# Designed miniproteins, single chains, continued (5): the designs that were tried, part 105

Each design is a single chain, and the fold is of that chain. pLDDT is the mean over its residues in the fold that is shown.

## One batch from the design tools (miniprotein)

Design m19878
Fold by ESMFold2-Fast:
Structure m19878 (fold): chain A 64 residues (1-64)
Amino acid sequence: SPAREALIAELERAAEAYEAQARELREKAAAEKDPEEKERLLLLADVFEIAAGSSRLVAERIRK
C-alpha cells in the first residue's frame, strides 16, 4: 500500500531526526560547564534516543 509505505518512510525519517537531535544534545552536554544544565541536556538526549528507537520499532512492525 502506498499509504503504508509512506508511513514507514515518515517513521524512519522521524527516527533519523530524533537521532540527530540526540547527537546535538550530547555534543552540547560535552561542552557544557554547568553540571545541572549538562545533566538536563543528557536526559533530553536519552528521551530523543528512546523516541528514535520507538519510531524504528513501529516502522519494522508495519513492514512485516
Scores: mean pLDDT 90

Design m19879
Fold by ESMFold2-Fast:
Structure m19879 (fold): chain A 89 residues (1-89)
Amino acid sequence: DNEAAAAIEAALEPLYREYQAAVAAGDYARAAALLRELRERAVALMREAGVPEEDIALMEQAMELEIRYLELLAAGKPEEAEAYMREAI
């Protein structure tokens, strides 16, 4: 499935770079929104490529944890964000 994996990676790369830039800038609200878009596009592409739903669900769960962390930072709740990530480990 090298062709499907490469196509998904290529399609998501520009959005992922925007996400990385937002995180580096401390724009956590934008980072969270970009990661939600990235998750939505990744899920659609993975389903199209025939990736098992269990693998898609694991990825969605991991990304939801990261999105929630960024949303807490954007809300000015860094202590809650850190606690949330520690509990998720």
Scores: mean pLDDT 82

Design m19880
Fold by ESMFold2-Fast:
Structure m19880 (fold): chain A 117 residues (1-117)
Amino acid sequence: MVKLTESGGGTVPAGGSLTLTAKVEGAKLSESGVGWFRQAPGEKPVAIAGISPVDGGVVVDGTVAGRFTASVDYAANTAYLNLSNLREEDTAIYFAKVTVGPGGETYWGEGVQVTVV
């Protein structure tokens, strides 16, 4: 069974930074795609970053480009989303999604709250 343990959320002032962490058990991230999503209050979830299982290629949504970066530590089997220069509109629940292998099943983390004040 695949499990995602998310951490690193919290309350920060505008201009602050956080690192969100998704630790994966039961699957290898070297064989998996990673997506980061956020859901602001009253809004639908939106994709903000993705990491390819083939080459580790990273895509970041234009709304957060230059402020957010995504990475994977394959040895630690952990995905990271680094948030910088945070704004009040970045207040949301942030979710990691892992897709195991080519055409495999998808697994979601339970989400972590980020609040910018």
Scores: mean pLDDT 85

Design m19881
Fold by ESMFold2-Fast:
Structure m19881 (fold): chain A 98 residues (1-98)
Amino acid sequence: TTLNNLGNVYQSQGNYDEALKYYQQALEIAQQLGDKLGEATSLFNIGNVYQAQGNYDEALKYYQQALEIYQQLGDDFRVEKIKELIEITKELQEEEKK
């Protein structure tokens, strides 16, 4: 979606607050429309921002929500990618905890 694309631009620039704003707007629109694919994509993008900020608890929360929706949609490729990111995020969280 256009809002997710704008969020991607801001995230690539390190403007995480603007990225979150656009991804959250995309999420709200997807939820209002019943667009499950758009909802999962926006949740995944929000998780990526939190992961980039080192907020691993929030990142895991959003990745798990996106994972559940992609599993319902049968998107095996994205399911495996999100599972990989969840494991990486857990490893980063353990490193930070000591």
Scores: mean pLDDT 86

Design m19882
Fold by ESMFold2-Fast:
Structure m19882 (fold): chain A 73 residues (1-73)
Amino acid sequence: GLAEAEAEAEKELSKLAPENLEKAARALLLMEVEGKSVAEVARELGLSPSTVSRLVRRLTAILERARARAAAA
């Protein structure tokens, strides 16, 4: 169910170091809420654009998989 999909997402997120999880979440928020580009977020967080893209992609993939599983249930 939905709760199980969220628990699975949390397990995957726990495999990321806490610092990387926080940075990924903050980067995703800046992109979605403030409309910033990967390059702008990278400059703001002091990371490379490739690192920001990788972290955001990983977090987004986990969330999308959890949502897809919940929708299919």
Scores: mean pLDDT 73

Design m19883
Fold by ESMFold2-Fast:
Structure m19883 (fold): chain A 81 residues (1-81)
Amino acid sequence: MKEREELKKLIKEYEELLKKIKELLEKSKTDPSYREEAQKLYSQLNLDHMIAGAAATLLKAGKEEEALELYKKAKEEAEKK
């Protein structure tokens, strides 16, 4: 199902962004420019990424259908606004 694949991709993107931000914050201990880069990436996280985080929690709890429902509702709300 397309929505399931989209959600998994969004969760992966969210986790990759968080990992990159963490790596930049570690590097910022010796070079302050990395901290500015990390803050810029963090500010680019949007509502869809936050919803992906919540959906990932539901997937880990074995509630895959609830995770997909959450994603679908959020997508529909965003399109109607």
Scores: mean pLDDT 74

Design m19884
Fold by ESMFold2-Fast:
Structure m19884 (fold): chain A 60 residues (1-60)
Amino acid sequence: ALAEGQKLFAQGDYAAARAAYAQALLKDPNNEEAWRNLAATLEAAGDTASAASVRAALAA
């Protein structure tokens, strides 16, 4: 799941990358790497508020 999301992110397909990371998190919600990758994807897509919320949750 992470590898697919990372590949999509590298291709600039942020919508598909977001969906792939969301699917990874549905299976393992404690996957910190998937949350970090999701935050980076949201920021790249221009959703800086959602990215900031994800990062704040990881820091807590």
Scores: mean pLDDT 78

Design m19885
Fold by ESMFold2-Fast:
Structure m19885 (fold): chain A 88 residues (1-88)
Amino acid sequence: MTDEEVAEKAVKVLEEQAEELRREAEREKDPEVKELLLEMARLAEEAAKRLRELIEKGEATKENVYEILRELQERLRPLALKLQELLE
């Protein structure tokens, strides 16, 4: 795969993950859990938009793609931990 194809695949995965998180939030009755799921979806959508911007600029290298995904993981970590605590 080209670096651009890898980036396009990452965008698709993030968009699919965001859609699933929003679907889970729609079924959630706990407002705190719902808000966390929506925030996680927003972060995934933001990362997908940043990746699309890199593709448009011809800057979608594996290094740049990985950096955006790393930043996303760092932002998702505290939200995922809080979600786990609320579900226990």
Scores: mean pLDDT 84

Design m19886
Fold by ESMFold2-Fast:
Structure m19886 (fold): chain A 58 residues (1-58)
Amino acid sequence: SMEELEEKLKELERELVRKLLAGEISADQATAEGHRRARELGEEFGLSEEEIEKILSG
């Protein structure tokens, strides 16, 4: 469901922010990892390429 996708995206954001603040990853690494995993989640939940692109760019 869209609620499950939203929750997973929030969890991903919290994980990446935590790692960034802890100095475990760089900002560039966090962006790259976030985009990759958000795309994978979008595909899992049946989003179109256009919808995935909107998540990645906005």
Scores: mean pLDDT 80

Design m19887
Fold by ESMFold2-Fast:
Structure m19887 (fold): chain A 100 residues (1-100)
Amino acid sequence: MEVTLTGKLPRPLRPGDVVSWVRQRPGQPPEFLASLEIGATDTTSLAPRYQGRLTLSYDIDKRTVSLTLRDLQPEDQATYYVQVTDKATGKTTTSAGVQL
């Protein structure tokens, strides 16, 4: 089984921005899943623990980032957030949570 989570970007992306998917399970700290750094060549990073199961995509026209999780596990039941970090200022903006 596979699911695609789609998060709306809180603002338009600029070169130097980092978009991250993070999840929060009840009673657990936030966990990093994947990121996309926007630049002359966009760079994707996936958490090594989940690299066979995750696909990250970005749609400029819709201003969305999508995370596809394959081979769903009980641990995947969590609230998922999109974070946009401006590298120049260090400011992070977090989207509304998506419940899985």
Scores: mean pLDDT 77

Design m19888
Fold by ESMFold2-Fast:
Structure m19888 (fold): chain A 75 residues (1-75)
Amino acid sequence: AAATRAALLGLLADVLRRVLGASDEEVAAEIATLAGLSDADLVAAARGILEVLRARGALSPAEAARLEALIAALE
């Protein structure tokens, strides 16, 4: 669903900006790349991002749960 896709991309943008200290331009470029992917490729990319952030301890349990729920809903 378009709403689920938009929510996932928005959460990824917030996490990239906050956790990685990425500039608005860097976040916009990354999100534009992700937004151009199919739902299946976006799910795979989001899972990769989630696992990297989880391994770094960069996500709260609530953020990790929200990312997992949005990824599952897009499958």
Scores: mean pLDDT 80

Design m19889
Fold by ESMFold2-Fast:
Formats: structure tokens, C-alpha cells, sequence
Structure m19889 (fold): chain A 61 residues (1-61)
């Protein structure tokens, strides 16, 4: 389901940040995928969080 896919991506995001740091290109790609899925699910909370994190990472990179 989309909920399971979103949960799996959030888990992968946390693992990637722990291994490679928050500014790694893989973190940006995962955040963009999470944002797209949140939009498809019409989940405004996760959408807002993902947009804010993407903005931070892109400003730091």
C-alpha cells in the first residue's frame, strides 16, 4: 500500500542520514520521493515536513 511504501521510505531516509549525513544526494532523492507520495496520499503533515527538510538540505548542500 502507499502507507507501507511511505513508511519504508521514511525508514530508509533515517538510515541514509545516519550513514551518509543529511546533505547527501541520496537524502535529497528520498525526500523528493516522500514528498511525491505524501502529495498522492493527500497527507498535508508529511508533505509539509518533507518540503521543509528538502529546503534545509538544499540550502546546506
Amino acid sequence: SLDEELAALQKELRATIEKKGPTDPEVIALLERILELARQQQNPVIERVAEAELKKVKEMA
Scores: mean pLDDT 80

Design m19890
Fold by ESMFold2-Fast:
Structure m19890 (fold): chain A 91 residues (1-91)
Amino acid sequence: SSEEIRRFFSRAMEIYNKLVPLVEERSKDGREYVLLETTALFSSIAATLLGEEYNLSEEEQLELARRMFLRAVEEGVPLSEVVREVKEELE
């Protein structure tokens, strides 16, 4: 339902807002900010989805989002690969 979709994205945005300080600390210019912001948003959406699938707590979802964001940004691993690795870890 539209209400379930809205609730899902509300949760993803709560996680994203917790990652914003990491984006600000690491951004050198406006282009890098947009790339890091997008990565943080996708990491937050992925963590919310995995959280629903594997019954993770809110704290565990935030930790996953942070881990995925940092691995993608610091190690240059494509976010799709990071999500795959995390999903295998949770199975």
Scores: mean pLDDT 86

Design m19891
Fold by ESMFold2-Fast:
Structure m19891 (fold): chain A 92 residues (1-92)
Amino acid sequence: GSSSLVDQLKAFLVSLAKEHDISASLDGPTLKLTISGLTPLEAIATTLTLLGYELEGFDISVSLDGDTLKATISGLTPSQAEEILSAVKSAK
């Protein structure tokens, strides 16, 4: 099951939302994230962490544009995607 990995991903994204400006939205079952105001080191660390979750079975795409990281996470159930979205929004 992916429940433990979903909880870990959610906790990581909530941690980022507490320190950075995160915009989160859903496109069907796909979670879209935009994280702004990252230092170069934070952008690299965040990218590597998300790639770690991709290796564990999530479909994750990451792109960097200056200090802004954009991530697309697919393969979540609708309930999992909504839970992560709600947690990220509540952490601001």
Scores: mean pLDDT 80

Design m19892
Fold by ESMFold2-Fast:
Structure m19892 (fold): chain A 83 residues (1-83)
Amino acid sequence: LIEEARRLLDEGIRALDAGRFEEAVEKFRRAAELFAQADVSPIEATSVAMLLLSMAVEAAEAGAEEAAERLREIALELLRKKA
């Protein structure tokens, strides 16, 4: 679970950097679900959520407001489940 979640995070970052916002959101959503299932520590969950919030800022700055809102929701859901 954790190794797959890390790969999805990396793929999401690359998709966002390439302007593929819908793909990035889906990869980040899947990664967050796997981190939630993997019983990660609150510190690790918080770290992942902070990364997602940072990615939401980048999406918003690029004009992808829907993607930014989805990323914020994913981060908050992960925090509610684990941190």
Scores: mean pLDDT 82

Design m19893
Fold by ESMFold2-Fast:
Structure m19893 (fold): chain A 84 residues (1-84)
Amino acid sequence: SLAEVRARTEAALDELLRADPAERARLRAELVAWLRTLSPAELAAAQAVATRRFEEAVAAGAPEDVILALAELLAALGDVVNAA
């Protein structure tokens, strides 16, 4: 369901941002691999979650490494959406 996709995206982002920088590339790759299995509607739901989390981080003045991690994920998600 779209609710399950949103919840999983939130959890994956929380895991990514809590992870050591060295682990972030692996976690992002795993998240992107999962995103590639989603329908267009599910991808749009995941993209909306990631976009909101990025905008909230920027507005809150989050650390630069957090903003960069979210920006890199959004770029990768954009590639998945464009390939679908």
Scores: mean pLDDT 85

Design m19894
Fold by ESMFold2-Fast:
Structure m19894 (fold): chain A 66 residues (1-66)
Amino acid sequence: QGEQLAADLKAALSALPEDVARELIRHILESMGVPQEEIDRLTEDVEAGIEFTAQKVVEALQKAAA
């Protein structure tokens, strides 16, 4: 289910060095069309950025599966 996928993705991102996690968050959100201004805000707080990115990925996967 989506909650488990989000938890797994958050765990994977949190296991990375913070600089690597920030870079991946930037690339994922940019590929999903999130504005650069919003990406910059989310990467200032890496924990919030991880949470947001996991949610967005799960939402996209659930929408594609529906």
Scores: mean pLDDT 79

Design m19895
Fold by ESMFold2-Fast:
Structure m19895 (fold): chain A 69 residues (1-69)
Amino acid sequence: MELSPTEQRIVDALLRAGPDARLSARELAELVGISQATASRALRRLAERGIVEARRVGDTTLYGFRLAP
């Protein structure tokens, strides 16, 4: 299964932040140096593949690295 370069950079940023880190699409976009729209699209693809977990906390959606079972 193939990760795009953008998806790989987002995964790498999450891994650098730590396995318990949860970041918004905007924060990940700023860390990776991409637009928020591009980050949101990549994060949806990563969540669809089970690589990241999207968690809603109040009005904010945070994304973190999913631990494989």
Scores: mean pLDDT 77

Design m19896
Fold by ESMFold2-Fast:
Structure m19896 (fold): chain A 63 residues (1-63)
Amino acid sequence: SAELRERAIALIRSTPGPVADRAVAMLEAGASGSAVGALLVLNGETALAQRLSDLAREYRATL
């Protein structure tokens, strides 16, 4: 969903840093939520990855 993707981008942009910038670029390029979540977890951003997962669950949709 484009709406869910825009909200995911806004969520990640609320956390400053190079990992967040890369995650936003991946989402803008159409990457899956699982791919972005993996990037976040591998770079120590586990809380942000969980928030992204929670957002997708709230919308009952996948990225």
Scores: mean pLDDT 78

Design m19897
Fold by ESMFold2-Fast:
Structure m19897 (fold): chain A 68 residues (1-68)
Amino acid sequence: SAEEHYAKGLELLAQGRPEEAAEEFRKAVELDPNYADAWAGLARALLLTGRYAEALEAGQKAQALREA
């Protein structure tokens, strides 16, 4: 489920594995595109890996969903 991928992403971030965390958060948003927390997790993982433009896009998506 999207929630399981989100939880795995958080676990990977805690382990210092942001590239793998980004993959899990991406799976979460693919399963549930309205999962604001998963978009925020993706943005954080992308920031940690220096992928700033992608992080900005993911963060904007999370913000838009929380404003809806």
Scores: mean pLDDT 88

Design m19898
Fold by ESMFold2-Fast:
Structure m19898 (fold): chain A 117 residues (1-117)
Amino acid sequence: MELERRVREVAERLAAASPADRYDTIAGVMGEGARLAYERGEVLVVTHPDLPEEVRKRVDEIRARMEKLGFKLVASAEAGGVRVEAYRADKITPELLEVAQELVRLGGEVQDRAAAA
């Protein structure tokens, strides 16, 4: 797959979406990201200007753990303040799968909070 093209398409799609639709799209991207982490050692990190401060802090903590685990940034794109970053690891480890699952859970929490507002 053209990873750089995919990352750009995701960023543009998220930037074009309404605030409500963005949460659904983020959850879908994170779910696909967990599958790719299992199959290819790839993780997508999405940052959005509308994210609560506590969520942004958790994303920063996840990035720090990814760096410690040897993840490398292989593609990034930005559209309308939305940033999508693709990271890759040389091998699939339990720690990589934990990071992917944490990102999926975080996306679900953001979606649930948006629906409750």
Scores: mean pLDDT 69

Design m19900
Fold by ESMFold2-Fast:
Structure m19900 (fold): chain A 75 residues (1-75)
Amino acid sequence: SRVQQDIRDFVRRVDQMSQQQALDRVRQVARRIQPTNPVVSQVMYQQMRDSQSMTPDQTRQRVRGVFRYADRTLS
């Protein structure tokens, strides 16, 4: 699907993103899939709950994990 292609692109590019850009991409994907996959969307938001206490590198690592989870679950 288009959203899975976007997720895979984001995973490849996450190391080039700022902390804020990475968080915005997670919110963008979660919002897009919410109508069809509300549980997956909720898990994506929940996984980013502690982002304010994370370093930029920790945030990027968490974002990669969240995107891989979403891609796997939507497949």
Scores: mean pLDDT 84

Design m19901
Fold by ESMFold2-Fast:
Structure m19901 (fold): chain A 101 residues (1-101)
Amino acid sequence: GPLLETILKSVLELLKEALKALEEGDVEEAIRKLEIAEGILRLGYGVLKLIGEISEEEEKFIEEVLELIDKAIKALKEGDVEKAKEYLKKAIKKIEEYLNK
């Protein structure tokens, strides 16, 4: 629905900014952007569940995106920038594919 699409567009922008920060060597800024994106998505997911505006398929999709963001943050905190980029690119692709359907 329109609220989920708005949330996902905001999250997507933050994930793309995080990827750019990693390409520029700014790991701290990348973690900051990823933690903000995770917070926005978790808050949005909670609101959508409370108002009953979320399907089982959309719940699974959001949980998959949240898992990828969490894995990217953990990889960065462990110093594995390349693994973090892979998780981040996968999260970006999942959101873009959802928004284009």
Scores: mean pLDDT 91

Design m19902
Fold by ESMFold2-Fast:
Structure m19902 (fold): chain A 78 residues (1-78)
Amino acid sequence: MAEKEEAIDKANEIVAETTRRLLAQVPPEHREEVLLAGIKAARKAIDIVEKSDDPQKGLEETRKLAEEAAAEVLARIA
């Protein structure tokens, strides 16, 4: 139980960190797009970790999800 809850917290931190890095890199006009993508990624990451029987694999998938979401946002605003 505790390990799963810890993984959910870490998943949220991973997505939040990626979102903060993107917000620092994009013009103000694209800030809303980054925030919306961050919210969507966080919801998916939490769902992945909650359904995972292996918290470490759930966190690895969360990192991939966060970077993929970041790439999608950058592609959309380019």
Scores: mean pLDDT 80

Design m19903
Fold by ESMFold2-Fast:
Structure m19903 (fold): chain A 68 residues (1-68)
Amino acid sequence: MNATRVSTLYTEGLDKIKKLAEEGNLEEAKKLMDEVAEKMRELGASDGFVDHFRKQGQKIIDEAKKKM
């Protein structure tokens, strides 16, 4: 597994998802979450790690929706 690349994707991915969600671009935030999760799987990330990333990203999106 490319742990350094996976870690970078996780951190940068969540930061970008948060920015998009805060801007109200919820659909783009979800698309980015799916793209980053797919890249993590390609790099050999565990199902548990990818699931954790998706849960954090979805929480960010859901919290942004609640502010509407």
Scores: mean pLDDT 81

Design m19904
Fold by ESMFold2-Fast:
Structure m19904 (fold): chain A 66 residues (1-66)
Amino acid sequence: MPWVRRSREGDDIVVEVDVTLLAERFGVSEARAEEAVTTSYEASGFELAARREEGDRRVLTFRAPA
């Protein structure tokens, strides 16, 4: 999916979510997309590792043991 990228770093699963693109796809605000994504991944055992701005895009990075 263009708003989600999944990879492995060592023994961790890393997920990057473009919440700006996700918000556009679902017709919600970027803040609501960020909250929903964060809540969902944290409930699944991931932790928010980084939050970054890439131009006009906001990308969240989540990590969990693989």
Scores: mean pLDDT 80

Design m19905
Fold by ESMFold2-Fast:
Structure m19905 (fold): chain A 99 residues (1-99)
Amino acid sequence: MKKLAVGALTIELEEPVSEEQAKDLADAARKAAMSVPGVLRVTAIADPEKGKITVQVVAESPEAARRALEAAYQAAIDKANEYGLKVKKVTGRVTEVDV
């Protein structure tokens, strides 16, 4: 049996963002997470009207998943700061899954 880790990160901004800003934030987070060794899959979705970015990762270990979420968070925050956007709330979790 192989064990995988699933990570989820949600970043909520104080206000709605444009479609272009949402895409740029999601793309930055996805690319950063995918650059982490041991990461198998990354999905990043942005909801412009809610100012919300959700990142999900599948990784070979909980440690890889955690590093991927940390990388995604940092990239998204750096990009948000470039636009002058303020973060309201951040939530993240990592779960180990038997496959």
Scores: mean pLDDT 85

Design m19906
Fold by ESMFold2-Fast:
Structure m19906 (fold): chain A 58 residues (1-58)
Amino acid sequence: SAKKRYEELLRREVEASMRLIGAAVEVRINPEDEEARRRLEELAEEANRLAEEAEKVR
């Protein structure tokens, strides 16, 4: 069902956004932390992919 798939994608987008916010806060607290910066980049890429998938089912 398209509705069920859309709901699943929205749930995953919310989860990805929460993780992204957490990682962004970590980078702001420790801007010299390369590991935190790398994690933020990876999470941003994941969030973008989920947003693109959600657009396709609209």
Scores: mean pLDDT 78

Design m19907
Fold by ESMFold2-Fast:
Structure m19907 (fold): chain A 70 residues (1-70)
Amino acid sequence: SAAEEALARAGEAARAGDVAAAIAHLQEAVRLGLDPEVARAAARLHLAPRLSPEQAAQVLAAVDAAIAAT
């Protein structure tokens, strides 16, 4: 699905250390209908561990904000 493709792009950005791109792709995945629990799990378990604690906090805050907006 388009939501799963956006989530995959968020993972790629996180591996590259590009937190802004990771956030943008994760927000797009949520907007495209990615399940909120899947989005939170992906951010916590797959994106956050690849980032600094500060960047991880930004990603987690951004996913919660995106879910609240849908």
Scores: mean pLDDT 82

Design m19908
Fold by ESMFold2-Fast:
Structure m19908 (fold): chain A 61 residues (1-61)
Amino acid sequence: SDEAIRLAREATEALAAGDEERARELLKQAISLLGGNPLAERLLEQGKLEDAAKAIALAAS
């Protein structure tokens, strides 16, 4: 769970740097560690990467 939170934070930092590809990979890794997350997966499909990171952090807490 702590690892998923760390990956979500790193994804948010990547987004702030403009690196959407890195953010997507970090978010996918975090979702995998959670065993899946339907909300975060949907947000990724919609390109709402910042919202996906928040959903992962909430699920991992």
Scores: mean pLDDT 85

Design m19909
Fold by ESMFold2-Fast:
Structure m19909 (fold): chain A 63 residues (1-63)
Amino acid sequence: SLLDLGAQKAIVVLAQRQGVPQTKISAALSYASDNQLSIETLAALLELSEEDVAILLQIDQLK
């Protein structure tokens, strides 16, 4: 997958805190696995800020 497990978990938790439906979260993660990862697309699908998604991905990449 294009998205590592740590980043996936962080994004799921953040989306759940924002009240995003589980079906929408699952669809967004499926999209990320099938297509090239896009911070803008993931943020839009999960109704999260692009900045938050970018920070989470950068933190996981530094580990």
Scores: mean pLDDT 63

Design m19910
Fold by ESMFold2-Fast:
Structure m19910 (fold): chain A 61 residues (1-61)
Amino acid sequence: MPSLDEQAALSRRIAELVSNNDEEGLEELRKEAEKEGYLELFETLLKQVKTGLENGKNPPR
């Protein structure tokens, strides 16, 4: 399981890629998460970021 700092870094990277509409970057992170055994965490963070954007309001970090 990645550390809290690594989870925070992953969350920031996901939000950046989603904000930039970088679907290829998101797929690369997903593959890395699956290889390292934290795919469920990655999917949870991705869903949270996308849900925030779909609600039309996601505050800047």
Scores: mean pLDDT 73

Design m19912
Fold by ESMFold2-Fast:
Structure m19912 (fold): chain A 98 residues (1-98)
Amino acid sequence: SAGERLRELIERLGELATQVVALAKAAGNEEALRLVHEAARLIGEARAALAAGDYATAARYLAEAARLLAEAARDLDPALAARAEELAREAEEIEREL
């Protein structure tokens, strides 16, 4: 179901955010750290929207969080950036299927 896919996407983005935070801190990349903290805030907003049954809003927040993580990871780890871009596309697909 859409709710199950959104819950899985929240978990995957949370794991990715944790990895990118560690890399940003190790690199001293303040801009990447700022982007990841904003992505984490949006993931929190998505959890709240999902709990309220607002799947479209949850999907939009997750798509934006994934794009911010992709931008943060771009110069740190290209494979993580590519994964974040894939998760953004998945969030957009879920919204379209609603």
Scores: mean pLDDT 91

Design m19913
Fold by ESMFold2-Fast:
Structure m19913 (fold): chain A 84 residues (1-84)
Amino acid sequence: MEYIKKKKEEIKKLYEEAIELAKEGKIEEAEKLLEEAKKKAEELIELLKRNGGPLADKLIEELKKLVEEYEEEFKKIKKELEEK
């Protein structure tokens, strides 16, 4: 589980960095990090699907929700910047 936990934290950190860049108006750089984070999250979800088990299902659900929340926040920030 240490490997999975480390990957989850890495993904979360990339999303947090992307949101900070987006807030600073660095949208292109933020999009690049968001894409990288999403790719890593999808890879981790596939790995969890292959291993199976109730703990894996819970982690997959948490990862999907994390991705959705960060993508929604990024979209909101991008819209706010376009309104300026």
Scores: mean pLDDT 79

